# Designed miniproteins, single chains, continued (4): the designs that were tried, part 65

Each design is a single chain, and the fold is of that chain. pLDDT is the mean over its residues in the fold that is shown.

## One batch from the design tools (miniprotein)

Design m14244
Fold by ESMFold2-Fast:
Structure m14244 (fold): chain A 85 residues (1-85)
Amino acid sequence: SLAEAIAKLDPRAGSYFLLSYATEKDPEIQKLFEELNLILSRLTPSNRDAMRAQIDAILAKLQPHLNQKEYDAIKGALDTLFAAL
């Protein structure tokens, strides 16, 4: 499945893959992933906690557009990325 493929990717590669997926599947999801990618591009160890709060808000908006496996895979990839900072 798509969610399983994302969960097996490197967290940075997973983020790029998710943006590509959103572009083809749903225009509403595309904008939310563009916002996620913008926050990720500004992510530093010093602003990690503030950026995590913004990402969690976007994930809450994404959740109604995703099935449980897709949501869990995206959240897991982001959790791994933030743990690496």
Scores: mean pLDDT 68

Design m14245
Fold by ESMFold2-Fast:
Structure m14245 (fold): chain A 66 residues (1-66)
Amino acid sequence: KIETWTKTQEYSEKKDSEKTMEYSEKSKKENDTSYSTVIQENIKKKDFEKQVTTSKFNKIHSEKKN
């Protein structure tokens, strides 16, 4: 009886841990997707700006930034 009880408790605890880990991983992935979308939009905006800047100030090597 005691042996079965201890084993069941250990099993329960292990299963809970595994489920928590899966949930955590899912949460992390969702957070990353949201962030990714914003970054992707930002990058595209930067690419457009770079093209315009390069065309307009081709002679100016953005030395002023450094």
Scores: mean pLDDT 58

Design m14246
Fold by ESMFold2-Fast:
Structure m14246 (fold): chain A 68 residues (1-68)
Amino acid sequence: AKELVEKAREHRKRAEEALQNGDPESALRHTREAAEAFVEAGKKLGIEDAARQYAESLIRETEERVAA
């Protein structure tokens, strides 16, 4: 689970960097990778439902920031 959380954190950092660099495609790609890693970590920790809701929230927030 710890390795998956670290992967999710790295992808979130890359997504934020992509947003700052004006690269919406990379930002969305990294956000989806982070979301997937969070869901997998949540499954291992017994909090899959909460992890899935958080992942959906991250994707939606990034989509809204890209559209603005």
Scores: mean pLDDT 80

Design m14247
Fold by ESMFold2-Fast:
Structure m14247 (fold): chain A 82 residues (1-82)
Amino acid sequence: SLRELAEEHEKRAEELEKKGNYKAAGYEYAAAGELYAALGTKEDLRRAAELYRKAAEMFKKAGDEDAARLALEKAAEAESKL
């Protein structure tokens, strides 16, 4: 299911973050956020926004300010649907 796939991406992101691989962690958090956004319930959209903000934090730690900005834009887009 999309939810199970999203949870798998989130778990991989957490493991990558713990290892200091911030760029890869950012992409995995963003992937989880996209899957929750696709599910489309209000709770899933809130979770998507949270995951996109976490992706932005990871991209900032990796020095990728452009990816961080895009992730924050995605978080705002998900929240705008609430």
Scores: mean pLDDT 90

Design m14248
Fold by ESMFold2-Fast:
Structure m14248 (fold): chain A 54 residues (1-54)
Amino acid sequence: SEKQRLLGRLARLGASPEAIAEAVKHSDLTPEELVRYLLEKGLITEEQARELLA
């Protein structure tokens, strides 16, 4: 699934366990909405967000 691929990319990009846990909790969000949410919360970097949205 798209969300499964996003979680795999988060792990590969070195995202924290906290960021991954928040991503799993918000399974109702689209990939784009989830990346925006994680960035707003400071759980991922702008560079990680750019890579995930590419």
Scores: mean pLDDT 80

Design m14249
Fold by ESMFold2-Fast:
Structure m14249 (fold): chain A 74 residues (1-74)
Amino acid sequence: MKPLEELKEKIKEKGKKALETKDKELVEELRKLGQFYLDIAELAKETGSEVPYTEVLKELGELALELAEEAEKA
């Protein structure tokens, strides 16, 4: 099992809780996680470093931000 796959599932679970409870703390946590992963992916791009997980990090970041946005709008 890939560690990144496990992280993706945890992010989805947090997103589901945030949407159900509309917990602002969970929304903020998801937003911070998403931004963190996107920042790492951007740094890899800027340094010309293509790493096997760059696309996965971007996907995790986008997923977390999308779930946070969805919970805020609901």
Scores: mean pLDDT 75

Design m14250
Fold by ESMFold2-Fast:
Structure m14250 (fold): chain A 71 residues (1-71)
Amino acid sequence: SGLDKKLKTLEKVSQMRLNGESEEKIKELIKKLREEGRYDEAKLIEDDIGKKDDTEVLMEVYQELVKKKKS
């Protein structure tokens, strides 16, 4: 169902952030979803990104830690 697909996509985005994937990779996923005609899922991710400042701060810290592990 559409709801199941939306949940799966949100889970994937959360996992990408947890893994320290770049913001650009998340934007690429949004682009891909739009190309596949999955506009509702793409919009859901965009809306979710815009309203979670605390999550953005946490992801920034996590991303810096992942970069340090590669250095």
Scores: mean pLDDT 67

Design m14251
Fold by ESMFold2-Fast:
Formats: structure tokens, sequence, C-alpha cells
Structure m14251 (fold): chain A 79 residues (1-79)
């Protein structure tokens, strides 16, 4: 089943509390569910989700913070 917007945000926030390697593994385990929910919200949300996953792989904390904030705004707008 598809994740809700709240579940997606909680999973992403949980990932940010983990060491990078564990956070990457955690997000990859949920990749299809995260992307499915993002795609249901539209193209911009899907692109932001892909950038969040990429930033996590790169260990780019600044990009991760920026894209998480952008995703949170998109999720609230659709609530």
Amino acid sequence: SMLSATEVLHLLLQATTLPQAEAVAFLEAHREQLLATARSLGEEAAEVMERIIAAMHAGDRAALREELARLARLLRARS
C-alpha cells in the first residue's frame, strides 16, 4: 500500500537521525514507497524526493535540509 504524506515525512526525518550508511540503506528499503507517494503529489514532489535520496547518498547536509523543507511545504499544501 502507498505511504501517506505524514508517513513519508516521518520516515525521512527518522533517516536523518541515522549514520549516513544506515540512512542510505533505510531510504533504499523504502525507495519505491517514497517515490510512489511523491509521484501521487505531482512532478515537483517526485523530483524533490529524487534529490533528497541523492543528497543522502552524497552526505550533502545543506542540500538535504533544503530539499526536506521543500518537500514538507509541498506535503502541507496537499493536506
Scores: mean pLDDT 83

Design m14252
Fold by ESMFold2-Fast:
Structure m14252 (fold): chain A 104 residues (1-104)
Amino acid sequence: SREELLLWIAAQLSAAGVLFAIDLFARNRERNPEGAWKELETSYEGALALFDAALARITDPELRAKLEQLRKIIEEAYERVQANPEKALEIRDEAAKRISEVIK
């Protein structure tokens, strides 16, 4: 449906927002570590809330599967950045590649 496609587009934009937040985190973490972590956490939490809301409303099995993959990629990227913040840009690039494979 058109509504399910709009939710899928919103999920893609939300995922892109987290990738952008990881890039900003990598650039700002040395200058403002507390602020950099807070902004990344806020972006991540917002994305998960949107993914959960979309999964609750999407009934198409192919879109659900893609959204679940997108969620997993973002969750894994965030956890990897928490464990190794110095690798944030590498983690972001790997996540972006995985997302591009899901989106096609």
Scores: mean pLDDT 90

Design m14253
Fold by ESMFold2-Fast:
Structure m14253 (fold): chain A 70 residues (1-70)
Amino acid sequence: MKTPQEILDEWLDEVADASPDVQAELRQAIAELKALLDDEEFMSTPEGAAQIAALWVRIIGLVEQARLEL
């Protein structure tokens, strides 16, 4: 029942003690994902869904990288 934005906020909190570079990359990826999520019409297209999936994969990778530093 958590929104995607709440999940992203929890991940930012989880990696708060990670390196500033990893945090900056994660914040940039999250900002890109939020911008795509704001465009509901684009999200409903196969292209929009693919871009959102790619950003989720990138964000998950950054979170996992940060977890290795913690």
Scores: mean pLDDT 76

Design m14254
Fold by ESMFold2-Fast:
Structure m14254 (fold): chain A 97 residues (1-97)
Amino acid sequence: MEKEKERKDVSLYTAAAINAIGAETSAELAKRLIEEIENEEDLKKAEEFVRGAERNLRAAEENAKLASPELQEKIKPYLERARKAVEEARKKVEEAK
């Protein structure tokens, strides 16, 4: 009984962590692409990476909310990094328009 709850919690934590890392990675790629922008295709790619990062961040937050309070505290640093990266990437993309 407790083992089933533990398994579910670990799965939710793992999903949240993977999604948060994915969000941070996509956001950082968007930021780098904006710094090296040569044409409108690069801007479109940066916008796609930002959209991907936003989707991953939403998935991370949803999975984190379903995890135990203990695991939510462990995931907090990943969510904070992901949120910051997504906000910075979004700002850079908007400034490049």
Scores: mean pLDDT 82

Design m14255
Fold by ESMFold2-Fast:
Structure m14255 (fold): chain A 65 residues (1-65)
Amino acid sequence: SMENQINTTLNNMTNAIKNGNTVEANNLYNQLVDLMDQYTSTLPVDEAIAFAQRMKPQIDKIKAL
């Protein structure tokens, strides 16, 4: 599922940041944005907003690492 791909990408991005692999982290961030855009485009507006609101703090925490 697309949610599984998003979660896998988040985990891979976290690992890349922790390992200091900035090139991989940036590539994974771009993939994450694309996957989230694709997924939210398939959802009703209210569900898309709820998903984005749920994901934002997770992404912000990873970016703060």
Scores: mean pLDDT 84

Design m14256
Fold by ESMFold2-Fast:
Structure m14256 (fold): chain A 60 residues (1-60)
Amino acid sequence: MSGKRVGELFRLAFDGKSEEAAEIYKKELLEQGVPADKAEEKAKKFKEQAQKLGDTVKSL
């Protein structure tokens, strides 16, 4: 994944758009040849981490 894409994913996560960030991450994994089931699993975990990251800002 390019640095530009990584930055885009973090931006979406901080904006509370974890679902959109997860969808972009899944598409990147699929384009890199990751199997669909593995890509979906990784995207789900990424979404959970992105939501947790946003929640930590609220807990400060």
Scores: mean pLDDT 74

Design m14257
Fold by ESMFold2-Fast:
Structure m14257 (fold): chain A 64 residues (1-64)
Amino acid sequence: SPLRERLLGLIEQTEDRLPQSLINFLRRWLDENPDPTPDQFRGLATNIQEELRREGVEPPEIDV
């Protein structure tokens, strides 16, 4: 799934800056949901961006 690959790439770019619990949740969610919808992708990518902003890190751009 193109959205799955994009979300995995986003996780890989940010995993050193995200809580381990969130990384574990996201990886498990992707294993259980191999073909995420655009709405699901948007929600998860937004959550990652919000966590990065809380840590004072510039989030990557999301194209939906």
Scores: mean pLDDT 76

Design m14258
Fold by ESMFold2-Fast:
Structure m14258 (fold): chain A 67 residues (1-67)
Amino acid sequence: MAGGGGTLPPGSTVEEVKKEIEKSAEKTLANAKAAGASEEELQKLRDNLKKAIETNVKVVKEEEAKK
């Protein structure tokens, strides 16, 4: 399943959701870098995480807009 285990409380802003997802993504990148991932692997992971962040932000924004 596409990831979506957000635990943010009701009323969190889209910006706050984005920040938490970005923080998680940054931690993933830092862990990959510490594990010796190549620049190419890090770039690909960054691109994938950016796309995932954009998708999650869009979903949250659409849900908020449709309430």
Scores: mean pLDDT 73

Design m14259
Fold by ESMFold2-Fast:
Structure m14259 (fold): chain A 102 residues (1-102)
Amino acid sequence: MTDEDLKEEAIEMLREIAETNPEVKAAAEKLIEAIKNDKPLDEEARKKLADFLISSAQTPGQKEVAQLIADALLNSKTPKELIENLKAVKEKLKKLIAERAA
C-alpha cells in the first residue's frame, strides 16, 4: 500500500462527510486540500468537523463512530498523522462491525 493509496482513502472519507453535511463542507474541503498539498492541517477546520460529527450523532453506534473520527482529527497535525489515525479507526470499526454481525 502506497502513501498515495492512504491519502486517497482519507480524502474519500472527508469528501463523503462534506457531501452529506453542507454545513461542514468548507472545513472538510480545507482538510482535503491540506492532505493533497502535504500542508499542516488547519486546527479550526479539524475542531469544527470534529464538533459537528459528535453533535450530529444520534444513536450510541453513531456516537462511537463520531468520537473515533473526531479523536483522529483532533490528534492529527499533519496529513500523515491523520492518514495513520484514520487507518486505525477503520480497522477498529471493521472489528466492531464483525463482532456485532456475529
Scores: mean pLDDT 77

Design m14260
Fold by ESMFold2-Fast:
Structure m14260 (fold): chain A 110 residues (1-110)
Amino acid sequence: MSVEEILLKSIHEYLDNFGDILQPELEKLSPEKQEEFVKKIFEIKDEMEEKILELISNNASPEELLKVLEEFSKKIIEVVKEMLGEEVAKKVEEVSKKNLEKFREEMKSA
């Protein structure tokens, strides 16, 4: 499997697991707060995607890609903590740790 395929799979699995945790918590927020949360998450995603595309075009190492994923995870956790509280943020952090570990293992077997 290519580095790009491993990265895309990792991001997809992370977002799926993230959505499962967040959906019931978002439903407790006002529509305005839900829109604010979604907007903040998409802004972080867009910034990360631009950075990943730049790194891939420059033949970035798996280690450089992993650092971007770690930065992305930290930014998402901070938004979750601010808007949904520390308990929800801890659940997202656990998912992020598992996703990063899967990425590391798949990179070793590529």
Scores: mean pLDDT 76

Design m14261
Fold by ESMFold2-Fast:
Structure m14261 (fold): chain A 107 residues (1-107)
Amino acid sequence: MIDVTISPKEVTAPAGGTATLTATVTNTGAAGTVLVIAVAVDANGRFAGAGGSKPARVAAGGTATLEVPVEITGAPGTYTVYAIAFVFDDDGSVRAAASEPAKLTVT
């Protein structure tokens, strides 16, 4: 199983800028390659931004910390950021988990 958390829980960035989050992925399964994708949406599903980490290695029973830059294309406002981590296990299986949300304020 995997768990993912993102920090900070609240971030502010300008429209057309980048908000950088840190994802912490805890891996209780096989060693593999980890990748995190993030999206920012408002309460009505209005899209405000997306980004992804570079891939990194995670050990069996280990933790990986990844930088996730979210490129902001949305208008000023308040948005929720969701991150999904994927672990591509060395045995050829894929595991995924979603983070608790973070708040994004676009100025």
Scores: mean pLDDT 86

Design m14262
Fold by ESMFold2-Fast:
Structure m14262 (fold): chain A 100 residues (1-100)
Amino acid sequence: MTMEELIELLLEVERVLSELFERTRDSEVALAGALAGAALIAASIMKRLNITDPELWKKVVETALEAIELALNSKAEIPEEDRKRLLELKERLEKMLKEL
């Protein structure tokens, strides 16, 4: 796993959650998007500073997983296509977490 791969995955999470918020206008989806954004900012800082600490990488991945779970467990009516995409992103992040 590379930092570039993590950033690419986090960008996809942010995109899906942003699009979902635009459709649903749900406050829990908005918070999920904010958490995904925070994870992306953290990963970007780690790349710039060449931070290779596995515990910090785990925290970034865990934050992104919390964002996805918050959205999936929200009261918002999530289209099946978006739900499937979030579950696929969750599986990829869980795999990355196990490799750290």
Scores: mean pLDDT 85

Design m14263
Fold by ESMFold2-Fast:
Structure m14263 (fold): chain A 66 residues (1-66)
Amino acid sequence: REAEIYEEAAKLAESLGDKGRAYVFQARAAIARGDLEKARQYAEMAKSLGLTEEADRILAEIERLE
């Protein structure tokens, strides 16, 4: 359920033109599904779009889970 909520939030952010926020929500959804590799990829994409602080927090969380 949490992963589905984040996936819907990502779709909404993307429809509003906020790709960085969409990638943050996709990274959170991937963490909820246990897909840490995909979560890391989405976090790096968010970082490349200027969401450095949010992405770094997600990457630190992934490091803790590995």
Scores: mean pLDDT 81

Design m14264
Fold by ESMFold2-Fast:
Structure m14264 (fold): chain A 77 residues (1-77)
Amino acid sequence: SVERAKEELKKAIEYAKKGDFDKARQELANAVVHLSEAGALTPEVLDKAVKAFGALSKGDYETAIKYLEEVLKLLDE
């Protein structure tokens, strides 16, 4: 569900803030799966999720958090 994905995105943000990029990436991956299943993985959401994943993979937590928050904002539309 979209609500499950939102909780996973919030956890990804918390893990990124703690510097746990592996757990942040796992929570983001789980969120993408649940968004896809809910039919909510729009091109805009996917673009921001991919950018967040890339930032997490580089350890750029500030950029990752920005894109994760943008995904959450898009899901409120």
Scores: mean pLDDT 85

Design m14265
Fold by ESMFold2-Fast:
Structure m14265 (fold): chain A 102 residues (1-102)
Amino acid sequence: LADELIAAIRAGDAERAQRLAFEWTMEFLKLLVEKGLMSEEEAESFARMDAAIIRSAVENGREDEVVADVRARKELYEKKKEILKRTENPEEAKKEIAELNA
């Protein structure tokens, strides 16, 4: 999804970029919901907000900035996914994720 999102951003396809950004963010946030770290409503609200920001950036010619952000977040999300998959305790997962953000 992240690579398809980057392709849509570089093509200037704001509508497609918004849809792919929502799907990509929800793919990660679903793991937080499954671990009890986030509600489904919070996850959907965050993903919609983030996707709208990405759309706005594409519409305003900030494609390179958004691509750099997506690439950085892709690497961070992969590290967070590994923590969430191996850690059964939600408090331990939250602590390890916070350490990655520091």
Scores: mean pLDDT 78

Design m14266
Fold by ESMFold2-Fast:
Structure m14266 (fold): chain A 99 residues (1-99)
Amino acid sequence: GKELKEKAEKIRKEAEEIQKKALEILKQSKSLKAINSAIAASLNAIGAQFMADQAIRFVEEGDLEKAKMLVEQAEISLKSAKESLKKAEELLAEAKKKA
């Protein structure tokens, strides 16, 4: 139970940092491609945070099976958020080279 809670708390923290970085790209970019990738990163990060929060609740309630499932889904959403953020950063850099 404790390991699942610690893993969910780590996912939440990483997702919060991705969301902050995605919002900064949205503020700085005029590239629609970079903006779309930053939006995708933000949405996947919000999803990962929600699933991690629910996993923590299920650990506290003693439902370790649901907690494990939600941690696994949160990891998938976090991975998608990281990939979308990286794409947004690359597209922002490419747009700056053309200016």
Scores: mean pLDDT 88

Design m14267
Fold by ESMFold2-Fast:
Structure m14267 (fold): chain A 93 residues (1-93)
Amino acid sequence: MEKIKEIGKELAEILSKSKTPEGMLIAAAVALTLARREGIMGEYKEPREVDPLSIEELAKLAEKVETKEGFLDVFDRIMATVRRTIDPEVLAM
């Protein structure tokens, strides 16, 4: 179905324009909203511990999304990057 590819392209565009932690949070929120609409999150059991990627690498992965599993991998990696960027303890030290 073309819907997952369409979602991947939209997410890639948002990520390519993101330059701040707030932009990454918006990308994550959009991804979550789209995943819920298409029923993809119904198959999401637990977040995996994955390595964070650069915004550019995340955008490239999103462009290549063709499956629900591929979308969930991109989502997990966005969340990993967001968590590393918004660590208030690191910023306060």
Scores: mean pLDDT 68

Design m14268
Fold by ESMFold2-Fast:
Structure m14268 (fold): chain A 62 residues (1-62)
Amino acid sequence: MIPGIDDIYQDALERLKKNGYEVEILDNKVVIKKDGKTVKEASFPDTHSALQSLPGLVDELL
């Protein structure tokens, strides 16, 4: 297992949560919620592509 990549995604998730966002990853789909409402969702070809979208979503939303 290579933990370094997971740490990058965890940082992105923490930054979103600090701003009231909640992120769910459903296999190949990313769902972002704020105040219990879905504010963004995107589908990707695979789970790795979904995970790679997280830093970009931080930049987009924050």
Scores: mean pLDDT 73

Design m14269
Fold by ESMFold2-Fast:
Structure m14269 (fold): chain A 92 residues (1-92)
Amino acid sequence: SADAFVEELKKIIKDPSAPESKKQNAIDLLAVFEAAPEVLARLAELEAARPAELKGGEIARAIGRIMADAFDRARARLEAEREKILAEEKAK
């Protein structure tokens, strides 16, 4: 399940024996899962509020903006968490 996969990614990030590259990959994957609820909510809002714009290239551009904004926020949040983990490891 998605929840089990997310839990496994979180365990990798917290594992002091895991390679840094594996932790970085886990953070990148977590950004996708953290962004998903916001993407789905904003796509539902787009469908409800702007049905006349759900044609041609306008759909693709709107979806692209929603995804980019959500992923950028999720990445920033996870990058901050990575800095915290690295600081905790350095303090030991």
Scores: mean pLDDT 75

Design m14270
Fold by ESMFold2-Fast:
Structure m14270 (fold): chain A 74 residues (1-74)
Amino acid sequence: MLSLEEVVARAQELLEAFGARAPSMSDEELAAETARVVAELRRLAAQASTREGRNWALAMIQLLRRELAERLAE
């Protein structure tokens, strides 16, 4: 089980690394990496020991999904 601090730290590292690489990715690479990041965030949510940690990870998944949907709409 992960604390809120652990969930936030791991998710932040994943999102920062993804954000840094995303602009240079092909559509295929972006789709694959987005799927991996979402899967990792889901694992963090499932492993969270608190409701706050779980909700935070789920909110990050929603943000990432929204950004991908906006990109794919254009």
Scores: mean pLDDT 79

Design m14271
Fold by ESMFold2-Fast:
Structure m14271 (fold): chain A 100 residues (1-100)
Amino acid sequence: SRRERIERLVREAGRLLGLSPEEQRAVLEDVLKDPVAGLRRYIRQGKWKQALTLATVAILEGLITPREVVDIMAEEGLSPSRITAFMLDVIGLILEIESR
């Protein structure tokens, strides 16, 4: 099911970034409920590993686009260099997860 895929992706991405099981569960809830609101909250709180996990999983499952992530980060006041670094981290995490 889609839920099982999202659960697997959150566990894998979260483990790669060193998130605790409790942090992984919180990201899972945000992805399933409202990924845009969850992403904005993590950005505002400076929870970059949670933000990165959520953005990566939501992009992989087609819940948000990379362009929408860039727009959200810009609206939240991040500099172009910070947005670029975050998106390169998203690409790196996608490649790691989808690699053999």
Scores: mean pLDDT 90

Design m14272
Fold by ESMFold2-Fast:
Structure m14272 (fold): chain A 71 residues (1-71)
Amino acid sequence: SLEEELRRLHEELLRLIREIYENGNEEQRKKLEEIVGKFSERAAATDPADLEAVIELLREGVAELRKLKAE
């Protein structure tokens, strides 16, 4: 379901944020703050009732954080 996908993506996003913050270097933490800032602005502009739009935003955020973690 969309709700299960939303929950899973949200949990993965928070896990990635924590892993980068705790285990990343200074440059990775700086990039993390920039990514979080950009996605927070997009989230504020997104209708929370539009689950498909929220899911796409979370998917993009997870992909960016996975890329950052691999650096």
Scores: mean pLDDT 85

Design m14273
Fold by ESMFold2-Fast:
Structure m14273 (fold): chain A 69 residues (1-69)
Amino acid sequence: MLTAEQIAEAALRTMILYGEVVTAKEFAEEVSRVTGADPEKVAEIIIEETGKEVVTVDEAYEALVKAFV
């Protein structure tokens, strides 16, 4: 289970590295670095919740908070 604080840390890291618009996979890799979660599974959840492979950091954050918190 991911915490909102861990997802927020991943979001901040993603914005520093890539800016506001990212792929679900890029965001999932930063979540994986913070939490140790499987980046493929995290990317699947972002795509399922948003319907998009290219997302804003805010959309990816909200998708994971909805799924895990």
Scores: mean pLDDT 83

Design m14274
Fold by ESMFold2-Fast:
Structure m14274 (fold): chain A 57 residues (1-57)
Amino acid sequence: EIDELVAELKRRVPLPSFPDDLLKKIIEWKKKYGYSPLDVSRDPEAQRLKAALDELL
């Protein structure tokens, strides 16, 4: 399940700065707390990841 979500995120958006292990932790955090622990104000890649996570979860 988590591995499938990581693969789907990487298909939708380029995430070269986010290794799979970090993406798994971010997904689990969002599932547990309802928000992603990403500083979207300073990082365009984090902004893309947050948008994709909000669409999938």
Scores: mean pLDDT 75

Design m14275
Fold by ESMFold2-Fast:
Structure m14275 (fold): chain A 92 residues (1-92)
Amino acid sequence: KVEELIEKLKSPDFDEQYEAVDELVDLGKEAIEPLIKLLLSPDPRVQQLALRAIFKLNIPEAIPLLESVLEQTTDPELKARLQELIDRLKVK
């Protein structure tokens, strides 16, 4: 089920991409780990969709996983996005 939604995120169809984001958000905590793995994808489009889904999930339990990715990545743009997301999740 989650794997099918991850496959839709890789679709060239923007409607399928956005539907997959919304469906992953509906899954809640179950979607966190698969989405975190996509943050290390070499495809910047996939990274942006994963960040969007994690942002919409708004689950503080994602913070330690996001901090782990922040330590592993050398991409300054991804680092900035991850820091913004972590800061938002820590605020109420």
Scores: mean pLDDT 78

Design m14276
Fold by ESMFold2-Fast:
Structure m14276 (fold): chain A 69 residues (1-69)
Amino acid sequence: MSVVTGGVAAPDGIAPERAAEVREKAELFSKLAAELLKKGYSSAEVGAILEELRDASNEELEKKVKELE
């Protein structure tokens, strides 16, 4: 069977609240990517921007999304 256990869960499973923050960050990345695509950025450009923001806080990500609006 094609089942993988513990791969993503290990870092995110440290604490429930940490997992929630990771999920929020993922949602912000998704929203940011959608806004960039709406502005006509290519997938490569979106990827580069997301890489620059990988270590950014949720506030920084929201700021970037608002900047694009």
Scores: mean pLDDT 70

Design m14277
Fold by ESMFold2-Fast:
Structure m14277 (fold): chain A 78 residues (1-78)
Amino acid sequence: MAERVAEGQRHLERGIEARKAGNYKEAADHFERAADLFEPADKTGAVYAYNLAAVSYEDAGETEKAQELRDKALELIA
């Protein structure tokens, strides 16, 4: 679990850096990977990361993917 969460944290950091650079698609891919890594151990962290991925996909013009990840985040906390 610790290694999985640590890898997720690294992807979260890479996503933030990509977003600062204006690379929204790259940021979204990193945030989605972070969310997948957090999901089994840290549902709150997973929801946070899925929402960051959704916003980043939306900024990249990928509205369908953004909606998919928002729905996934809602399902995770249901």
Scores: mean pLDDT 85

Design m14278
Fold by ESMFold2-Fast:
Structure m14278 (fold): chain A 70 residues (1-70)
Amino acid sequence: EALEKLDSPDLDEQVEALREIAKTGSMEEVRRAALKVAARSTDPEFQQAALDVANALSREEAVKAAEKLP
């Protein structure tokens, strides 16, 4: 499940989970998932990209922002 991968210590799994939620989740789920990923990151660029996903106004914007995650 994508939500379980958000709790993974592996950043690659967290990014994959967030990208999947951006495509399939509600906008509320996308925002909560992106904020959780941002809070766990100590990398300013990664944190900013995750915040861009959280601030997306549409699914298209959320998916595009999630694609910019490393």
Scores: mean pLDDT 75

Design m14279
Fold by ESMFold2-Fast:
Structure m14279 (fold): chain A 55 residues (1-55)
Amino acid sequence: AVKVVAEFFGVSETVARNIIDFFNKLPNSREGIRAFLESLGITPSDELLDAIVEA
C-alpha cells in the first residue's frame, strides 16, 4: 500500500505514510480522497484509492 502511493507521487515511503494518514482522516475516506485528488487535477485509479484506504 505505502509503496504504491510513494511510487505514484514520486515521494519517499515516509512521506507516503503521511499522505495516507492525512487522507484517512477525511469524511467518507474513499470518496473524499477521490474528490480531493481530482481538485488537484489528478485522476486517481481504483488501485491507488484502495492502497490509501487499506493502509
Scores: mean pLDDT 73

